# Designs tried in a protein design run: designed miniproteins, single chains, continued (2). Part 63

Each design is a single chain, and the fold is of that chain. pLDDT is the mean over its residues in the fold that is shown.

## One batch from the design tools (miniprotein)

Design m6170
Fold by ESMFold2-Fast:
Structure m6170 (fold): chain A 68 residues (1-68)
Amino acid sequence: SDAEAQAIVDEARARLAEAESEEEARKIMTDAGRRLRQAGVPEERIKALLHELAAEWDARRAARAAAE
């Protein structure tokens, strides 16, 4: 369901906010992708959701670097 997919994404987003390294972020995104597949989410939607999570992680890293 959309609610289940959103819950998985929300959990991944919360974990990414606490992630200290690229390796940690990669593991979180890999785990989220696996859970989305188990929940029956189509591959195209999984790709879109993971791209959003990756973009948010990259933006957070850039913002943290710029924040002084």
Scores: mean pLDDT 82

Design m6171
Fold by ESMFold2-Fast:
Structure m6171 (fold): chain A 58 residues (1-58)
Amino acid sequence: SYEVLYQDSFGVIARLKDTGKIMGRTSLGRSSSELIERAKEKTGITVDPKLAQSMKFF
């Protein structure tokens, strides 16, 4: 069970409801940093760079 925080053609960023951990899945040819920057641009959501490095991607 997770809550979608952001989703577009670059991928998805979600939060696990039970643990509060943030995870993401990037689209083919995209990096996690591209997805994070895109989410910030479109929604103002910021992900801590340290957290981004430890994000559990699918």
Scores: mean pLDDT 70

Design m6172
Fold by ESMFold2-Fast:
Structure m6172 (fold): chain A 100 residues (1-100)
Amino acid sequence: MPSPEEVSMELALEEAGRILDIFKEAFPDNPLVAELEKLYAEAKEAFEKKDFKTFREIQKRLSRVIDELEKTASPEVRKRINEVRQEALLRAVAAQERLS
């Protein structure tokens, strides 16, 4: 079985990927979306290489870019992002119960 840390990081990647897709639809020409896509690719590569230290550093940068994009987002886009976050939380709880 993967470690609890690996499961947590995989779920974080899935959440970030879904948020990226929402922003790509809402702001296709926004340079912050291109930056988010680049950071997501770098995070995915770090995770595949099991470079968890690099993954954590990229995750901090991902969170900052997501926050900046949310500031310009419509209420409808923010609602979609919150739904992704709620689903990610439920998946994290379920994963934790399975690992226990």
Scores: mean pLDDT 82

Design m6173
Fold by ESMFold2-Fast:
Structure m6173 (fold): chain A 89 residues (1-89)
Amino acid sequence: KEVEEFKEKKIKEGEELIKKAEELLNSLTEDVPFEEIAKIFGEGLGKLEALGKKLELPPGYEPLLKHPEFKKAKEETIKKVEEELKKLE
């Protein structure tokens, strides 16, 4: 079932991106710009949300969720996942 394999792959990719973004955000020695973390997190949530998966975010992530790069990455990722899903039966 290509559709199920696609969904599993995208969910796993989304979860890995969220985990990576959380690790970067919580690192006291990381020099990654906040906007890059916002992009990674947006891509991860976009993949999950496009497949109907709801994720509860811990308190304190509100500045990340409000970031323009987060919103852009999330919206672009949702569109890409939806377009790819439409190509599958």
Scores: mean pLDDT 75

Design m6174
Fold by ESMFold2-Fast:
Formats: C-alpha cells, sequence, structure tokens
Structure m6174 (fold): chain A 92 residues (1-92)
C-alpha cells in the first residue's frame, strides 16, 4: 500500500541516519594510525559512509588501508541489504 511504502521510506531515512554515524566512527577508527587519511576528518567519513550505504560512489575519496576497505565491504554488504529488506516488507 502507499501508506506502507511511505512508512518504509521513513524507516530507511532513520536507518541511513543512524548507520552513517556508526560507520563514520568505524572509518575514523580504522584509519586512526594513518595520519594522512581523509577519513580522519569527520565530515569526510560521514559523507563517504552515507554515500556507500545509499550505493552512491563518492568518486574523490576512497579507503586505501586494509582496515578501511574492510569497513567499506561491511557497509556495502549490510547497508544495502537492510534497505532492500525494509522495501521488500512494504511490498509484501
Amino acid sequence: SAAALAKAEEEIERYVEEATEVYAKKLIEADKNAPGSPFLTEANAKEYARDTILGIKSGKIYPTTEAGKKVEEEIRRDGSTRIAEIRAEALA
């Protein structure tokens, strides 16, 4: 129903907001011993996390450390799956 889809989009926005905060902190922690990393800037970490959750390629910055790449894979696996699940439940 239209009401179920509207509720799903609200749940997705809340999830993206919360997941962005969690994954941004993980990206910063992953690169804490790499002083040149763009992910030590909170704004960069949050933007990259949000874009990755939404399946958007940010283009200019990307993880170069093994720890940072592991966080990116976690975001891609878990973030996209959760969004798809919320939408699928609304369509059922």
Scores: mean pLDDT 81

Design m6175
Fold by ESMFold2-Fast:
Structure m6175 (fold): chain A 81 residues (1-81)
Amino acid sequence: SRREERRARYKKLTKEEQLKEISDAQKRFNEAVLSGDAEAVREAAEDIAELYKVLGNPGLADRYRRMGRAAAEGIERLKKK
C-alpha cells in the first residue's frame, strides 16, 4: 500500500532527517489548506502521520490523519457548490 511505501522510505532516514521531513510536510499541509487543495492536504497529512508512526508516536499519527481528513472534507464541501 502507499502507507507501507511511505513507512519503508521514512524508516531509512535518520531521526534528524525524519524531523526535517515532518517540518517540510507541515509546511506543505499549511500551503495546501491556504490554496484549497484537498488532495494535497490529504497527502501531506499522511506523510506527517507515517513519519510520527516511524518515530514511535502512533497517537500523533492518528491525530494528523483525522485533522487532514476533516480539513480536506471541509475544502471539498466549499468547492462542490
Scores: mean pLDDT 83

Design m6176
Fold by ESMFold2-Fast:
Structure m6176 (fold): chain A 69 residues (1-69)
Amino acid sequence: MSTEEKVKKLVKESLELFRQLVAQGVDYDEALSRALQYLIDQADKLNLPEKEKWKALTEFSQEALAEAS
């Protein structure tokens, strides 16, 4: 699996977790915090380079903000 594929999969999984938590009645800020922590922990486990880790964080944040709008 390429680094780009790992980033896309991680962003997707983190967004799915965020949506699931919100659907379960978790506060938006708490759901966002938990999904961000999951993304960070998984990025570290995948040994993603710093640039790719920031790319994943940026893409997740943009998608989560779009869903809040």
Scores: mean pLDDT 82

Design m6177
Fold by ESMFold2-Fast:
Structure m6177 (fold): chain A 70 residues (1-70)
Amino acid sequence: MPTIEEMEERARALESDPNASLADIEAALAQAEALRKQLLKQKASYLDLMRAMAASSTLFVAKQRRLRAE
């Protein structure tokens, strides 16, 4: 399972990469959702949950941008 830091890095990389494929973005979104569910199960801190949600939001923006470019 990726760490919060790894998901934040991946989200920023995909958001800033105009050549990122929709499949890569969707795979990253699925990993971010799995991480968020794991953090909820572990009753992680509010800050950790917000960081995971922020990464998901960044990836969602990247996906929307990619879809509009097609």
Scores: mean pLDDT 80

Design m6178
Fold by ESMFold2-Fast:
Structure m6178 (fold): chain A 64 residues (1-64)
Amino acid sequence: SDETVKEIVEELKRQKRTMESLGLSREQIEERLMQQLDHLVQERGLSDEEAKKVREEVLKILEE
């Protein structure tokens, strides 16, 4: 559970860095990361608590 949350957060961090290296705008990166987050939460069957933790971590990543 905690391991799955960490795995998802690290994957989204890698995706952000890849999109930045490809020259995507901040707005495009934010949109795509949020879309991918929603997909991963649904696909991996995260609880409401786990989904909230992942969303909070992704918001921190987006402010970097």
Scores: mean pLDDT 79

Design m6179
Fold by ESMFold2-Fast:
Structure m6179 (fold): chain A 73 residues (1-73)
Amino acid sequence: SSSGGREEVLERLRAEAERLIERGEKEDPLLKRVGEVALRALEEMSRNPGSVSEDVLREGEEIARELEERERE
C-alpha cells in the first residue's frame, strides 16, 4: 500500500527522473541533464532527509538557466 509520505514521493520522482534521462538521451541532452541532477538530488535526500547539497542545487540552477536561455533563443 502506498504510504503517501516522503518515501513514496521520492520513489516516484526517481522513476520520473530516470524517464527523463532515457528520453533525453534519445531527444535532448538538456533533458538528460535534468534527469541526472534530479537523481542526484533524490540520492542526497535519501541520505539526508529533507535536505539537498549545495553542489546539487547549483547544478540544478545552472541547468534550469540553460533551459530558460534556450526557450528565449
Scores: mean pLDDT 73

Design m6180
Fold by ESMFold2-Fast:
Structure m6180 (fold): chain A 81 residues (1-81)
Amino acid sequence: SMEDLLKRFALEALERADELIREGIAAGLSNEEIVARVRELLDELFAEYARRERLSPEEQAALRKAVDAILRSLERRLQAM
């Protein structure tokens, strides 16, 4: 289902983004550099899901909205630190 797809994507995206953020902080990266790397990660993950699971245009549109929402949330979290 669309709900299961979005849930699975969100769980993987957040897990991988949290790891990237933790590693970036440990490496002394700026918030701007961390956000840029997370953006690249989410774009790559979207492309991977679209290819691997042969997503319909409707499913791709839903995942793209999820990517935007996750990125904005993480960017706000980093700026609040």
Scores: mean pLDDT 86

Design m6181
Fold by ESMFold2-Fast:
Parts: structure tokens; sequence; C-alpha cells
Structure m6181 (fold): chain A 98 residues (1-98)
């Protein structure tokens, strides 16, 4: 499955259930990988407001790690700061990704 195909499926799911925190956080990660940072931040905040403890936080942190690896450190830092804003304590798995 391509990132674009996954985005389309997640957007369809969110039209049916806009309270699906997992799908918002997964969508945020995918938009970040597409370079659409402002939309990634908006969708990450929606998911984090719905469930600040969602295991799908890992998708946002993985996308931040990817952005840092490709030289977009500002976008990576903004995504990490947003995740920490809603829950500052990182799990061992979240720490390992960063």
Amino acid sequence: MTVAERVEELEKRLREDPNDADSWLRLAGDYAMLGRVDEALEYAEKGLKLDPNSPARLYVLAAASFLRAVGNTEAADRLVELVLKYRPELTPAERAIL
C-alpha cells in the first residue's frame, strides 16, 4: 500500500468516525511523510486531543524521526513538541524511536 492509498483510506474512515484518535494520528504521520507539515500538525493535534495516550503517537514520532533524517529538523521538533504538550512522559518504545 502506498502512502497516498493509506491517506485515502484513513480520510474515508474519519468521514465516518471523526472521533477515531488512532486514524487521526496515523493520517498525521502520513501527511508528514508527504511533506505536508501544517496538515500533519493539525491532524496530530486532533488525535492527541481525543486520546493523548493513543499507541498511534508512535506514528507521529516515527514521522518526526524520518523528517529529522532527511534534514527537516524544524518540522520534526514541532511534531515532537506537540506530542509532549499532550503527554510529556514518553514510553520506552517512543523514546527508542527518537
Scores: mean pLDDT 85

Design m6182
Fold by ESMFold2-Fast:
Structure m6182 (fold): chain A 74 residues (1-74)
Amino acid sequence: SPRDALIQAGVDSVRQVFDAAIAAGQSPEEIRAIGQQVIDGIAQQYRAQGLSDDVIAELTAAMRATMDALLAAY
């Protein structure tokens, strides 16, 4: 579905940001800050495009859960 594709794209974006930050030698605190900035930017962009609050909430929750899982394994 379009919703599932959107959520997956957000999760993939977080994974890419995490991999790039690890490659750059950034600390867990720096990675979390960058990850939050990316998540906030994506959420703000979709709000501006008129996406519903429930879709944005699910998207941001999935992205944050992905970042938390990646950081916990780091």
Scores: mean pLDDT 88

Design m6183
Fold by ESMFold2-Fast:
Structure m6183 (fold): chain A 77 residues (1-77)
Amino acid sequence: HMAEREGDEAYRKGLEALKAGDYDTAVEWFEKAVEAYRAAGSPRLPEALALLGQAYWHKGDEAKADEYFAEAERLVG
């Protein structure tokens, strides 16, 4: 699946940025991963949303973090 493959690449790059403490870059990659996984209907979408929320939380953007955490929770029940 093309979209899922692009999502996996973005997800990996997001994890590398998150591990490095580069939260701005992590947000950029996880946003790409979320869009790709959403388009693919991927079961990886909730995890990517949770990591995007975590990256926003580390940036101090609590409102966006809460929004993405809520979406991730809604998808997994």
Scores: mean pLDDT 85

Design m6184
Fold by ESMFold2-Fast:
Structure m6184 (fold): chain A 106 residues (1-106)
Amino acid sequence: SAIKKLEELIEKEPEKAAVYYIALSEVYILQGKLEEAEEYLKKAAELLGVPLEQLRYPHLDERIAKLYAEGLYLAYKITGDERIKDLVENVMPEIVRERFEELLKE
């Protein structure tokens, strides 16, 4: 389970929990569980010390945009779901797309 794997990563690396919460939010979106997705995005925002709106518009802050891209990349790597790639290419701002593409080359 992608959810269980991300929960285990949060326990092992709590310093990266914000990125893992962004990844969890995306996994829940893919499952159509929008309420759970929003709760995990709120947890990520709280850990990062930013309003939730800054994660809805991540392109407004370079650091947040790159962390958001890292969360999307983790969700993609764990699930293999091409809908995440489609989201990045067609919806996400350039700064998120560029960071996601860098991570794909590693």
Scores: mean pLDDT 84

Design m6185
Fold by ESMFold2-Fast:
Structure m6185 (fold): chain A 88 residues (1-88)
Amino acid sequence: SAAAEEARKKQEELIQEKLEKYKKAGDKEKIEQLKYQIEVNRKVAEALRVIGDMIDEILELRKRGELTEEKIEELAKEANEKALEYLK
């Protein structure tokens, strides 16, 4: 949803802002903790984006009358494999 997307962007921006502040202050422990959180959030966001894009594509194909079982299976396989790769 648009609200969920906006919430993710706000959280990412706030974490990046904190990272820059801690870099200027030289707080190495806080910098490393935030870097880890940024990386985890980035991986999860990319995985969720891939799944969302797949769902959107399936819905668009359905609207156009172009949806096939083979296309659904291909999109689902590609999206799941790509999403899981981001979570590694």
Scores: mean pLDDT 81

Design m6186
Fold by ESMFold2-Fast:
Structure m6186 (fold): chain A 113 residues (1-113)
Amino acid sequence: SKLEEIKSFAELVIDILKRTKEYVKKHLSPETQEKILPLIDELIKIAEEIVNSTDYDEAVELMKRAIEVLNKLIEVLKEEKARSTDPKEQEVLDSLIETFKRIIEDLKKLLES
């Protein structure tokens, strides 16, 4: 079912986000971590709510909320990249932006199907 497909994708996103959280803790400054980690934690909570959803319409609204939080996270990452003077940190931030953009595109495809 479409709900099962959405839930399976949410489980994959939780795994990606948990690994991303550890990557952020390892590679980004404490100041950047303070801005980014709360948004990643919010996304994990939304994805967990999707996994536990038994209603398709509820899952769709949660996916839309996830897209809003992902767009906010990308905005923060772009601002942090503009602030950074470290080329290695800029490379890490670019990698994160691309990861979150891919998640948005995959979520949009699920919403359109």
Scores: mean pLDDT 90

Design m6187
Fold by ESMFold2-Fast:
Structure m6187 (fold): chain A 96 residues (1-96)
Amino acid sequence: SKADELKNQAHDLINQMEEAVRRKDLGTLRKLLDQLKQVVAEFVAQHDPNDPYNAMLMTQIQLQLVAVSTEAMLYGTEEMRELVLEAQKEITEILK
C-alpha cells in the first residue's frame, strides 16, 4: 500500500540518521530529518487517521525516531541531540 511505501521510506531515512549520528555528520542529519518531516506530512495528508493500521505505522516511526535521539545522546553532539528533539516535536505537531 502507499502507507507501507511511506513507512518504508521513513524507516530507510531513520537508518541513515543513525549512521549520520555515529559519523557526527550534522549536515546529513539535518537533511534527513527534513526529508522525514516531508514523508510524515505526505502520510497524514493521504491516509485515514481512524485506520488503526495507519496509527500503528506512525507509532512505529515515532519509536524509531526515539532510538535516533538515544544514539545522538550517547554518540552524537549536543547540537545533534537538540536537532533530533526539535524534529520529534515538529513531527508530533504534524501528527495532530
Scores: mean pLDDT 82

Design m6188
Fold by ESMFold2-Fast:
Structure m6188 (fold): chain A 61 residues (1-61)
Amino acid sequence: SPLEAALRAAGAEQVIRVSPTEYLVTSRDLDAVRAAAEAQGARVEGVSPYRGLFTARVVKP
């Protein structure tokens, strides 16, 4: 999907589809992931630290 490709291009190390409208992403650069998600009309929610990285939920409207 365009959103999934944009998240990977922003440096997400993992992109996991949790549901048709939700992805779980892991990245060192949360700001790049947020910008990529917002450019695709999605929002970043539920940010947590994870082993020196960030995990975040990316939700489509």
Scores: mean pLDDT 81

Design m6189
Fold by ESMFold2-Fast:
Structure m6189 (fold): chain A 94 residues (1-94)
Amino acid sequence: DLKPIKNATEETLKQAKQDAVNAIESGASQKTIREKLVNLYKVAASYFSEQGCPQAEIMALMAAVSVKKNKDNINYTVEDVNFEVKNLENICKE
């Protein structure tokens, strides 16, 4: 199912977020947007695991599974991506 990502850094997370944002902004295919979003949440889960944030890790993994299983149209905006990443960061702070 989901292949684990290890040793994600802040730079890896920023890059994965930018790749997802670029796919959405460029009007890429639903398949490409889904692949980039799944990768973003997998990278986020790895990053928050390395930061010692189990709640943020679990929420990121749940988001990855949700996006991967949704075979219908994904209507994510850039604002949605930014909001979800910020929410995970805020969960990690607590």
Scores: mean pLDDT 82

Design m6190
Fold by ESMFold2-Fast:
Structure m6190 (fold): chain A 64 residues (1-64)
Amino acid sequence: GEEAARAAREGGLAAAPSGAAGAGTSAIMQNKDYGSERGAKAGAEGAARGDGEAAIENSVLGAL
């Protein structure tokens, strides 16, 4: 519901440091893992600042 959507948008990615690090470890190259992790971390910081939209976008971009 709305609570779940809010958690995914703002709270879900706020926990991204742990989950996003997992995405980094799934990468094939170690240096590439850093790039993905960095993007996810930036997304988590965006969520902390209240930029839920930016947090989601940066997290997805970092996972790419």
Scores: mean pLDDT 49

Design m6191
Fold by ESMFold2-Fast:
Structure m6191 (fold): chain A 70 residues (1-70)
Amino acid sequence: MEKLEKLKEQIERLRAARTLDERGQVGAEIVKTVNEIAEDPEARSAIVQALVEGKTPEEALKIMEEAKKK
């Protein structure tokens, strides 16, 4: 839950960012947080794909968990 809350906050910061430099910094932090949430490369890929498709962090986490059950 803590990592998911942090990811949500980082995404909100990205949307509020006004400069390209700030957006780049927050983007890097998002990638780091995703890596901390998912140790498996497959799970990481699933989370990143879901976020790129515009899904919420909660939905991305659920997709990752479903992938682990295969």
Scores: mean pLDDT 71

Design m6192
Fold by ESMFold2-Fast:
Structure m6192 (fold): chain A 68 residues (1-68)
Amino acid sequence: SKIEELLEEFEKELKEAESLPLEEFNQYVRDKVAEIEKKLEDLSEEEKKEALERIDQIATRYVLQKQS
């Protein structure tokens, strides 16, 4: 599905960005979250909610891992 492809690409981009300094990584995550949220604008409310919850889970996991 389009959502699965967007989520896989998002997580891949976060993994590739793990080499960035902490501040730059946090900014990169914020920018990528904003980017993917825009790509979800044309989806149904239910699909958008599900995708946003999964994006938040992935982003939070990577930010906490980098911060620790």
Scores: mean pLDDT 81

Design m6193
Fold by ESMFold2-Fast:
Structure m6193 (fold): chain A 63 residues (1-63)
Amino acid sequence: LTVNEAGELVVHAVDKDVEVYIDGEFKGTVKAGQSASFPLKPGKHKVKLKEGDKVLYEEEIEV
């Protein structure tokens, strides 16, 4: 994942659908082979990415 120049979190799903959680809130599902952008307010956010029951990524980021 990356943060773009507009302050959006960009999530890329490659082989399977990815569920996106920001600050414990479900934001959406990124379909396999797709990308999605999620706007973030300035500051620290906890980001969690899941693939079914598997946690792919769980980190705090700063925007």
Scores: mean pLDDT 78

Design m6194
Fold by ESMFold2-Fast:
Structure m6194 (fold): chain A 106 residues (1-106)
Amino acid sequence: SDITKMADYILQAVAALEEGNYKEAAEYLRKAAEYARRAGLSQEAIDYLEKAAEAAEKGNKREALRYIKEAGLAALKSLPENASSSEISSLIGAILRAIGALLDLE
């Protein structure tokens, strides 16, 4: 689904950020924003993913991870009522992965 593809791109973005591959992280975050848009998620979630991509391009790993966390939380709040347990689980997993990476920064 578009939600699971968004979550997968977020996971790939976090991994790229941890490896210092900022350009690749930004590309994954823009793909995540595309799938968030297709899934009909809130503009707030999409805007945070785009801000995360911009922060990643600037090499600001902490700011990118903070925006990814905010994007995930906004996406979770705007999930359709018929979202599957698999879609919800994938999104929660992506949020927790971003939080874990952020905590590793102190």
Scores: mean pLDDT 89

Design m6195
Fold by ESMFold2-Fast:
Structure m6195 (fold): chain A 74 residues (1-74)
Amino acid sequence: MKLLSVVLKDPLPADPEKRRFAMESLYELTKLQLKVATSDEKEREEAIARAEKIVAEMKAKIPDLEVELKVYEE
């Protein structure tokens, strides 16, 4: 079984637009964590790829945001 972990260091951005983007991205990552844990292999691979893309976009838009994505195997 594969598990997806997202680690975020506080604080979230003070800028309202960046904070909103970070919160929306974290919400999507939470949905993808559940998909990785409960989906079949194809959906799991797609969910991991999407999570990696979201984290990359977060880092590009908010360079000071420390976000770490980890994939664990059973």
Scores: mean pLDDT 75

Design m6196
Fold by ESMFold2-Fast:
Parts: C-alpha cells; sequence; structure tokens
Structure m6196 (fold): chain A 85 residues (1-85)
C-alpha cells in the first residue's frame, strides 16, 4: 500500500515534467495531453494519440517527453521491485 502510494507520486511527478516539456515546446500537444488525463481511459487514448501525432512533427519535443516518461517508469519499477519481497 505504501509502495503503491510512492509509485503514484513518482508517476504524477513524471507526468508533470513531461507535460511541462511538451507545453514549452508545443502548447497544442500539451492541450491534448491534459485532455487525455482528464477524460475516460477510452477517450484519453484518442487524445494521447493526437498529442503524439503533433509531437512527431517536432523531434526535440518528442525526445524530451520520452525521456521524462522513461525516468518516471524506471523510478516506478524500482519502487515496485523494492516492495516485492
Amino acid sequence: EEAEREVRLVETRGLGKAFAAMKKINPEAAEYFIKGLSSTPEEGKKYFEKAMEILKKNPEALKAVQEAFDEASRRAEEIRRRGEA
């Protein structure tokens, strides 16, 4: 339970950094990304796909977002691995 809360916090921070990087380079992609987070999972996927389509036109933005997600995923996996005895 505590490890799950810590993972959620790390994931939330990672998403925040990815969003900030996206908004700085391409505000339109950031808008679709936040709509994805605020929508149902099914509709969210559609908005995330639109954000990624826009980011494909800007390789620097895509790289920054991917690096932020990779960092968050790595930290979350490390916490989960530590919690599994």
Scores: mean pLDDT 68

Design m6197
Fold by ESMFold2-Fast:
Parts: C-alpha cells; structure tokens; sequence
Structure m6197 (fold): chain A 95 residues (1-95)
C-alpha cells in the first residue's frame, strides 16, 4: 500500500534533505581548512555543522512517528552518518 506524507511532514523531510546537503558541504570545507592549517575557520565550520545536526535530530524526532519502519531505518542511518561526520572533524582538530 502507498504511504503518503502530509504537506507538513513532507516539509520536514525536505528540510532534513537540505540540512544533510549543507552538512556534507560544510564537512568538505572543514577538511580543506584543516589541511590548510586554518584551525579557526575549521572550528567555526564544525560549530555550524553541530547546529545543523541538532536541527536535523529535532526534525527527525517529529517525523519518525509518521514513517514506515523502512523509512525510519533510513532516516536514522542518515542522522547517524551526519553525527559521525561531526565526530570525525572534531577528532581531526585534536592534538
């Protein structure tokens, strides 16, 4: 049977998709900044990534009860991947 999201639920998913794209872009910029030795820029990019992961987590929590088990699994996997990316950048900034 087809599963249909409401307009409000679809807007939440679209915002999650946007946040994932933005986090991925910020990751590439943060890695480039670290390689260039610009630790101040890398820290600012990490802070922006952390803020976007927090928003993604909040929106995911609102959307999860309205999704199929398969869609829930995929959304949680995407969230874990973004959280892992933030942890990777944080560790790269450690001495």
Amino acid sequence: PPEVLSPEQQALLERIDELEREITRLEKEAIAAIKAGDLERAKKLLEEMERKVEEMRRLAAQLLPHLSVRQQTLLLARLLAMESTVELIRHMLER
Scores: mean pLDDT 86

Design m6198
Fold by ESMFold2-Fast:
Structure m6198 (fold): chain A 98 residues (1-98)
Amino acid sequence: AERARLEEMAEAFAREVAHYPAVKAALEEAFKTTPFSEAERKAFEAVLEAYELAVAGRPAEEVARAFGEAARYLGYPEEDVREVERVYREVMEVLRER
């Protein structure tokens, strides 16, 4: 069921958000030691922005848009970007229902 998958994703996301300072530090260290392309760097920065928006309690649409932007930088088609935005909006809605 899609609902069960969204609940699992919401629980995983909540754990990542709770550990955001450690996740941010790990990504910042990876940026120093790994030769990322400009597109990959921008994609990871968009994911960090999504986590920061979630921690700040920003609207689900803003969090979803940041994840969509990451997908765009990685070269995903617009249809897949919209699906990423839809999924993360629904994940945020499930998280807020708890």
Scores: mean pLDDT 78

Design m6199
Fold by ESMFold2-Fast:
Structure m6199 (fold): chain A 87 residues (1-87)
Amino acid sequence: MPSLEEQLKALSEANAQLIANADNKEKVLAILRELGKQFPELAPLVEETIKRVEAAKSVEERIEVVDQFFKRAAVLLQERHAAELAA
């Protein structure tokens, strides 16, 4: 399995791409779907985020949705690794 550092780096790089492409809804959705494939544990959060991106009416709203996704995804990955380390 990739390390927490590697997973967080990949997530950070994806977040940068999502922000850079926030004006293109189709690209944002494609990047989110790819993240769901790369991190199956994030699939429910990706599905929720896709619905929120579809509902967003502006570039700024999409950036806010993406930022919230990144924060929640990072917490989930950190909690999973902490639980694995504690076992």
Scores: mean pLDDT 79

Design m6200
Fold by ESMFold2-Fast:
Structure m6200 (fold): chain A 65 residues (1-65)
Amino acid sequence: MKVSDELLEEFEKAGKELAALSSEVEGARLNLETFETLGELLSKGNQEELEKKIEELKAKVEALK
């Protein structure tokens, strides 16, 4: 299944925004987790899992705003 490049970009954007809202140390850890998750999603090619992860990240970002 083809994973949308737009969804991957949105996932990275949400992960970076969450990291920016955290302390420098916690932000670095969140960036690493985002990178690892992105690698897994690219390997699987599962668009539904990517959409779910994007929604989870958006919820975390909103909780910190």
Scores: mean pLDDT 69

Design m6201
Fold by ESMFold2-Fast:
Structure m6201 (fold): chain A 90 residues (1-90)
Amino acid sequence: SAARIAQAREMADRMLQSLDQLDAYIADNRDTLTPAQLAQLRQGLARGRGQLDAVEAHFADIPEALELLRPARDRLAQLEARVAALEAEL
């Protein structure tokens, strides 16, 4: 339905906004992040992954809604890789 597609768009936009804020935080604090802070970031991203998986499952019957969520999925994967790379530099 149009209402469910609108809901998916709002969820995707909110997720992307949160991920963009997190990316900016990581970029601004790259040289000062402690192992404990990186572990907290990893836990936050894991929680975000679980939320995204649940949202995608909720919209699995609507291909258009899943396409709206794709940028958030890709952005999350990029941030997960970045945090992993930073942990490897410790």
Scores: mean pLDDT 88

Design m6202
Fold by ESMFold2-Fast:
Structure m6202 (fold): chain A 60 residues (1-60)
Amino acid sequence: SLEERRRELAREIADELDKVALEIAEKIIEEGLSKFGQEQARLEIENAERREREKREEEE
């Protein structure tokens, strides 16, 4: 029961932190990214996802 309360509290804190982090990230994106920058960011995300999958396959 004590561990359950700790988990619930940690989840609530994480959720609030995630919301604040998302708001900050959205503001940075709005202020910083041009159309070219947005396309570059998309490609980086796709490449990162590809590398992540390859890494997971290499790990067994």
Scores: mean pLDDT 72

Design m6203
Fold by ESMFold2-Fast:
Structure m6203 (fold): chain A 66 residues (1-66)
Amino acid sequence: MVQQLVQLLESEDPNIQKAAAEALGKIGEQAAEQLVEAAKNLSPGPKVILLYALPQPLREYILQQL
């Protein structure tokens, strides 16, 4: 599930990127380690979209791991 949503962040469609990022944010803390690995491997644009769609505490945690 998480990996499939991460792949959707590499979509060129902004609506798909936003929907995937919101779904990942909703999964939240349960996927924190998987989101760190995803953020390390994402292209810069999708990485920013992911990070800023996450709740503040989770976003800060992931940023500290990068």
Scores: mean pLDDT 78

Design m6204
Fold by ESMFold2-Fast:
Structure m6204 (fold): chain A 90 residues (1-90)
Amino acid sequence: ELEELLRWAAEKLEAEMKELGINEPLSLAFIEALRAGDLAALEELLKKHGSISLEQLLELLKAWKTLEEEDLSDEEKRALRDELVAKAAA
C-alpha cells in the first residue's frame, strides 16, 4: 500500500534525523508530508527544493524498504540507501 510505504519512510527518516541531530524545518515538512501520505505536498516540496521527481522518490523508497527487509546490518542498509540516492542524482 502506498500510504503504508510513505508512513514507513517517514518513521525511518525521522529516526535517522534524530540520530544525526537534524531538525531542519524543510526536512521536518518533508517527513510530515510522507506521514500524512500527502502526495501533492511531496510533489511541491520536490519541485521547489528537490533534485528528483515524485516517481523517482517512490522508486527509491520501495527499494529502501526492500533492503530494510533483507538480513543486512543497519550500516550495510545505510550504505546501499546512499548508493540508491547517488543513482537517482546521477
Scores: mean pLDDT 68

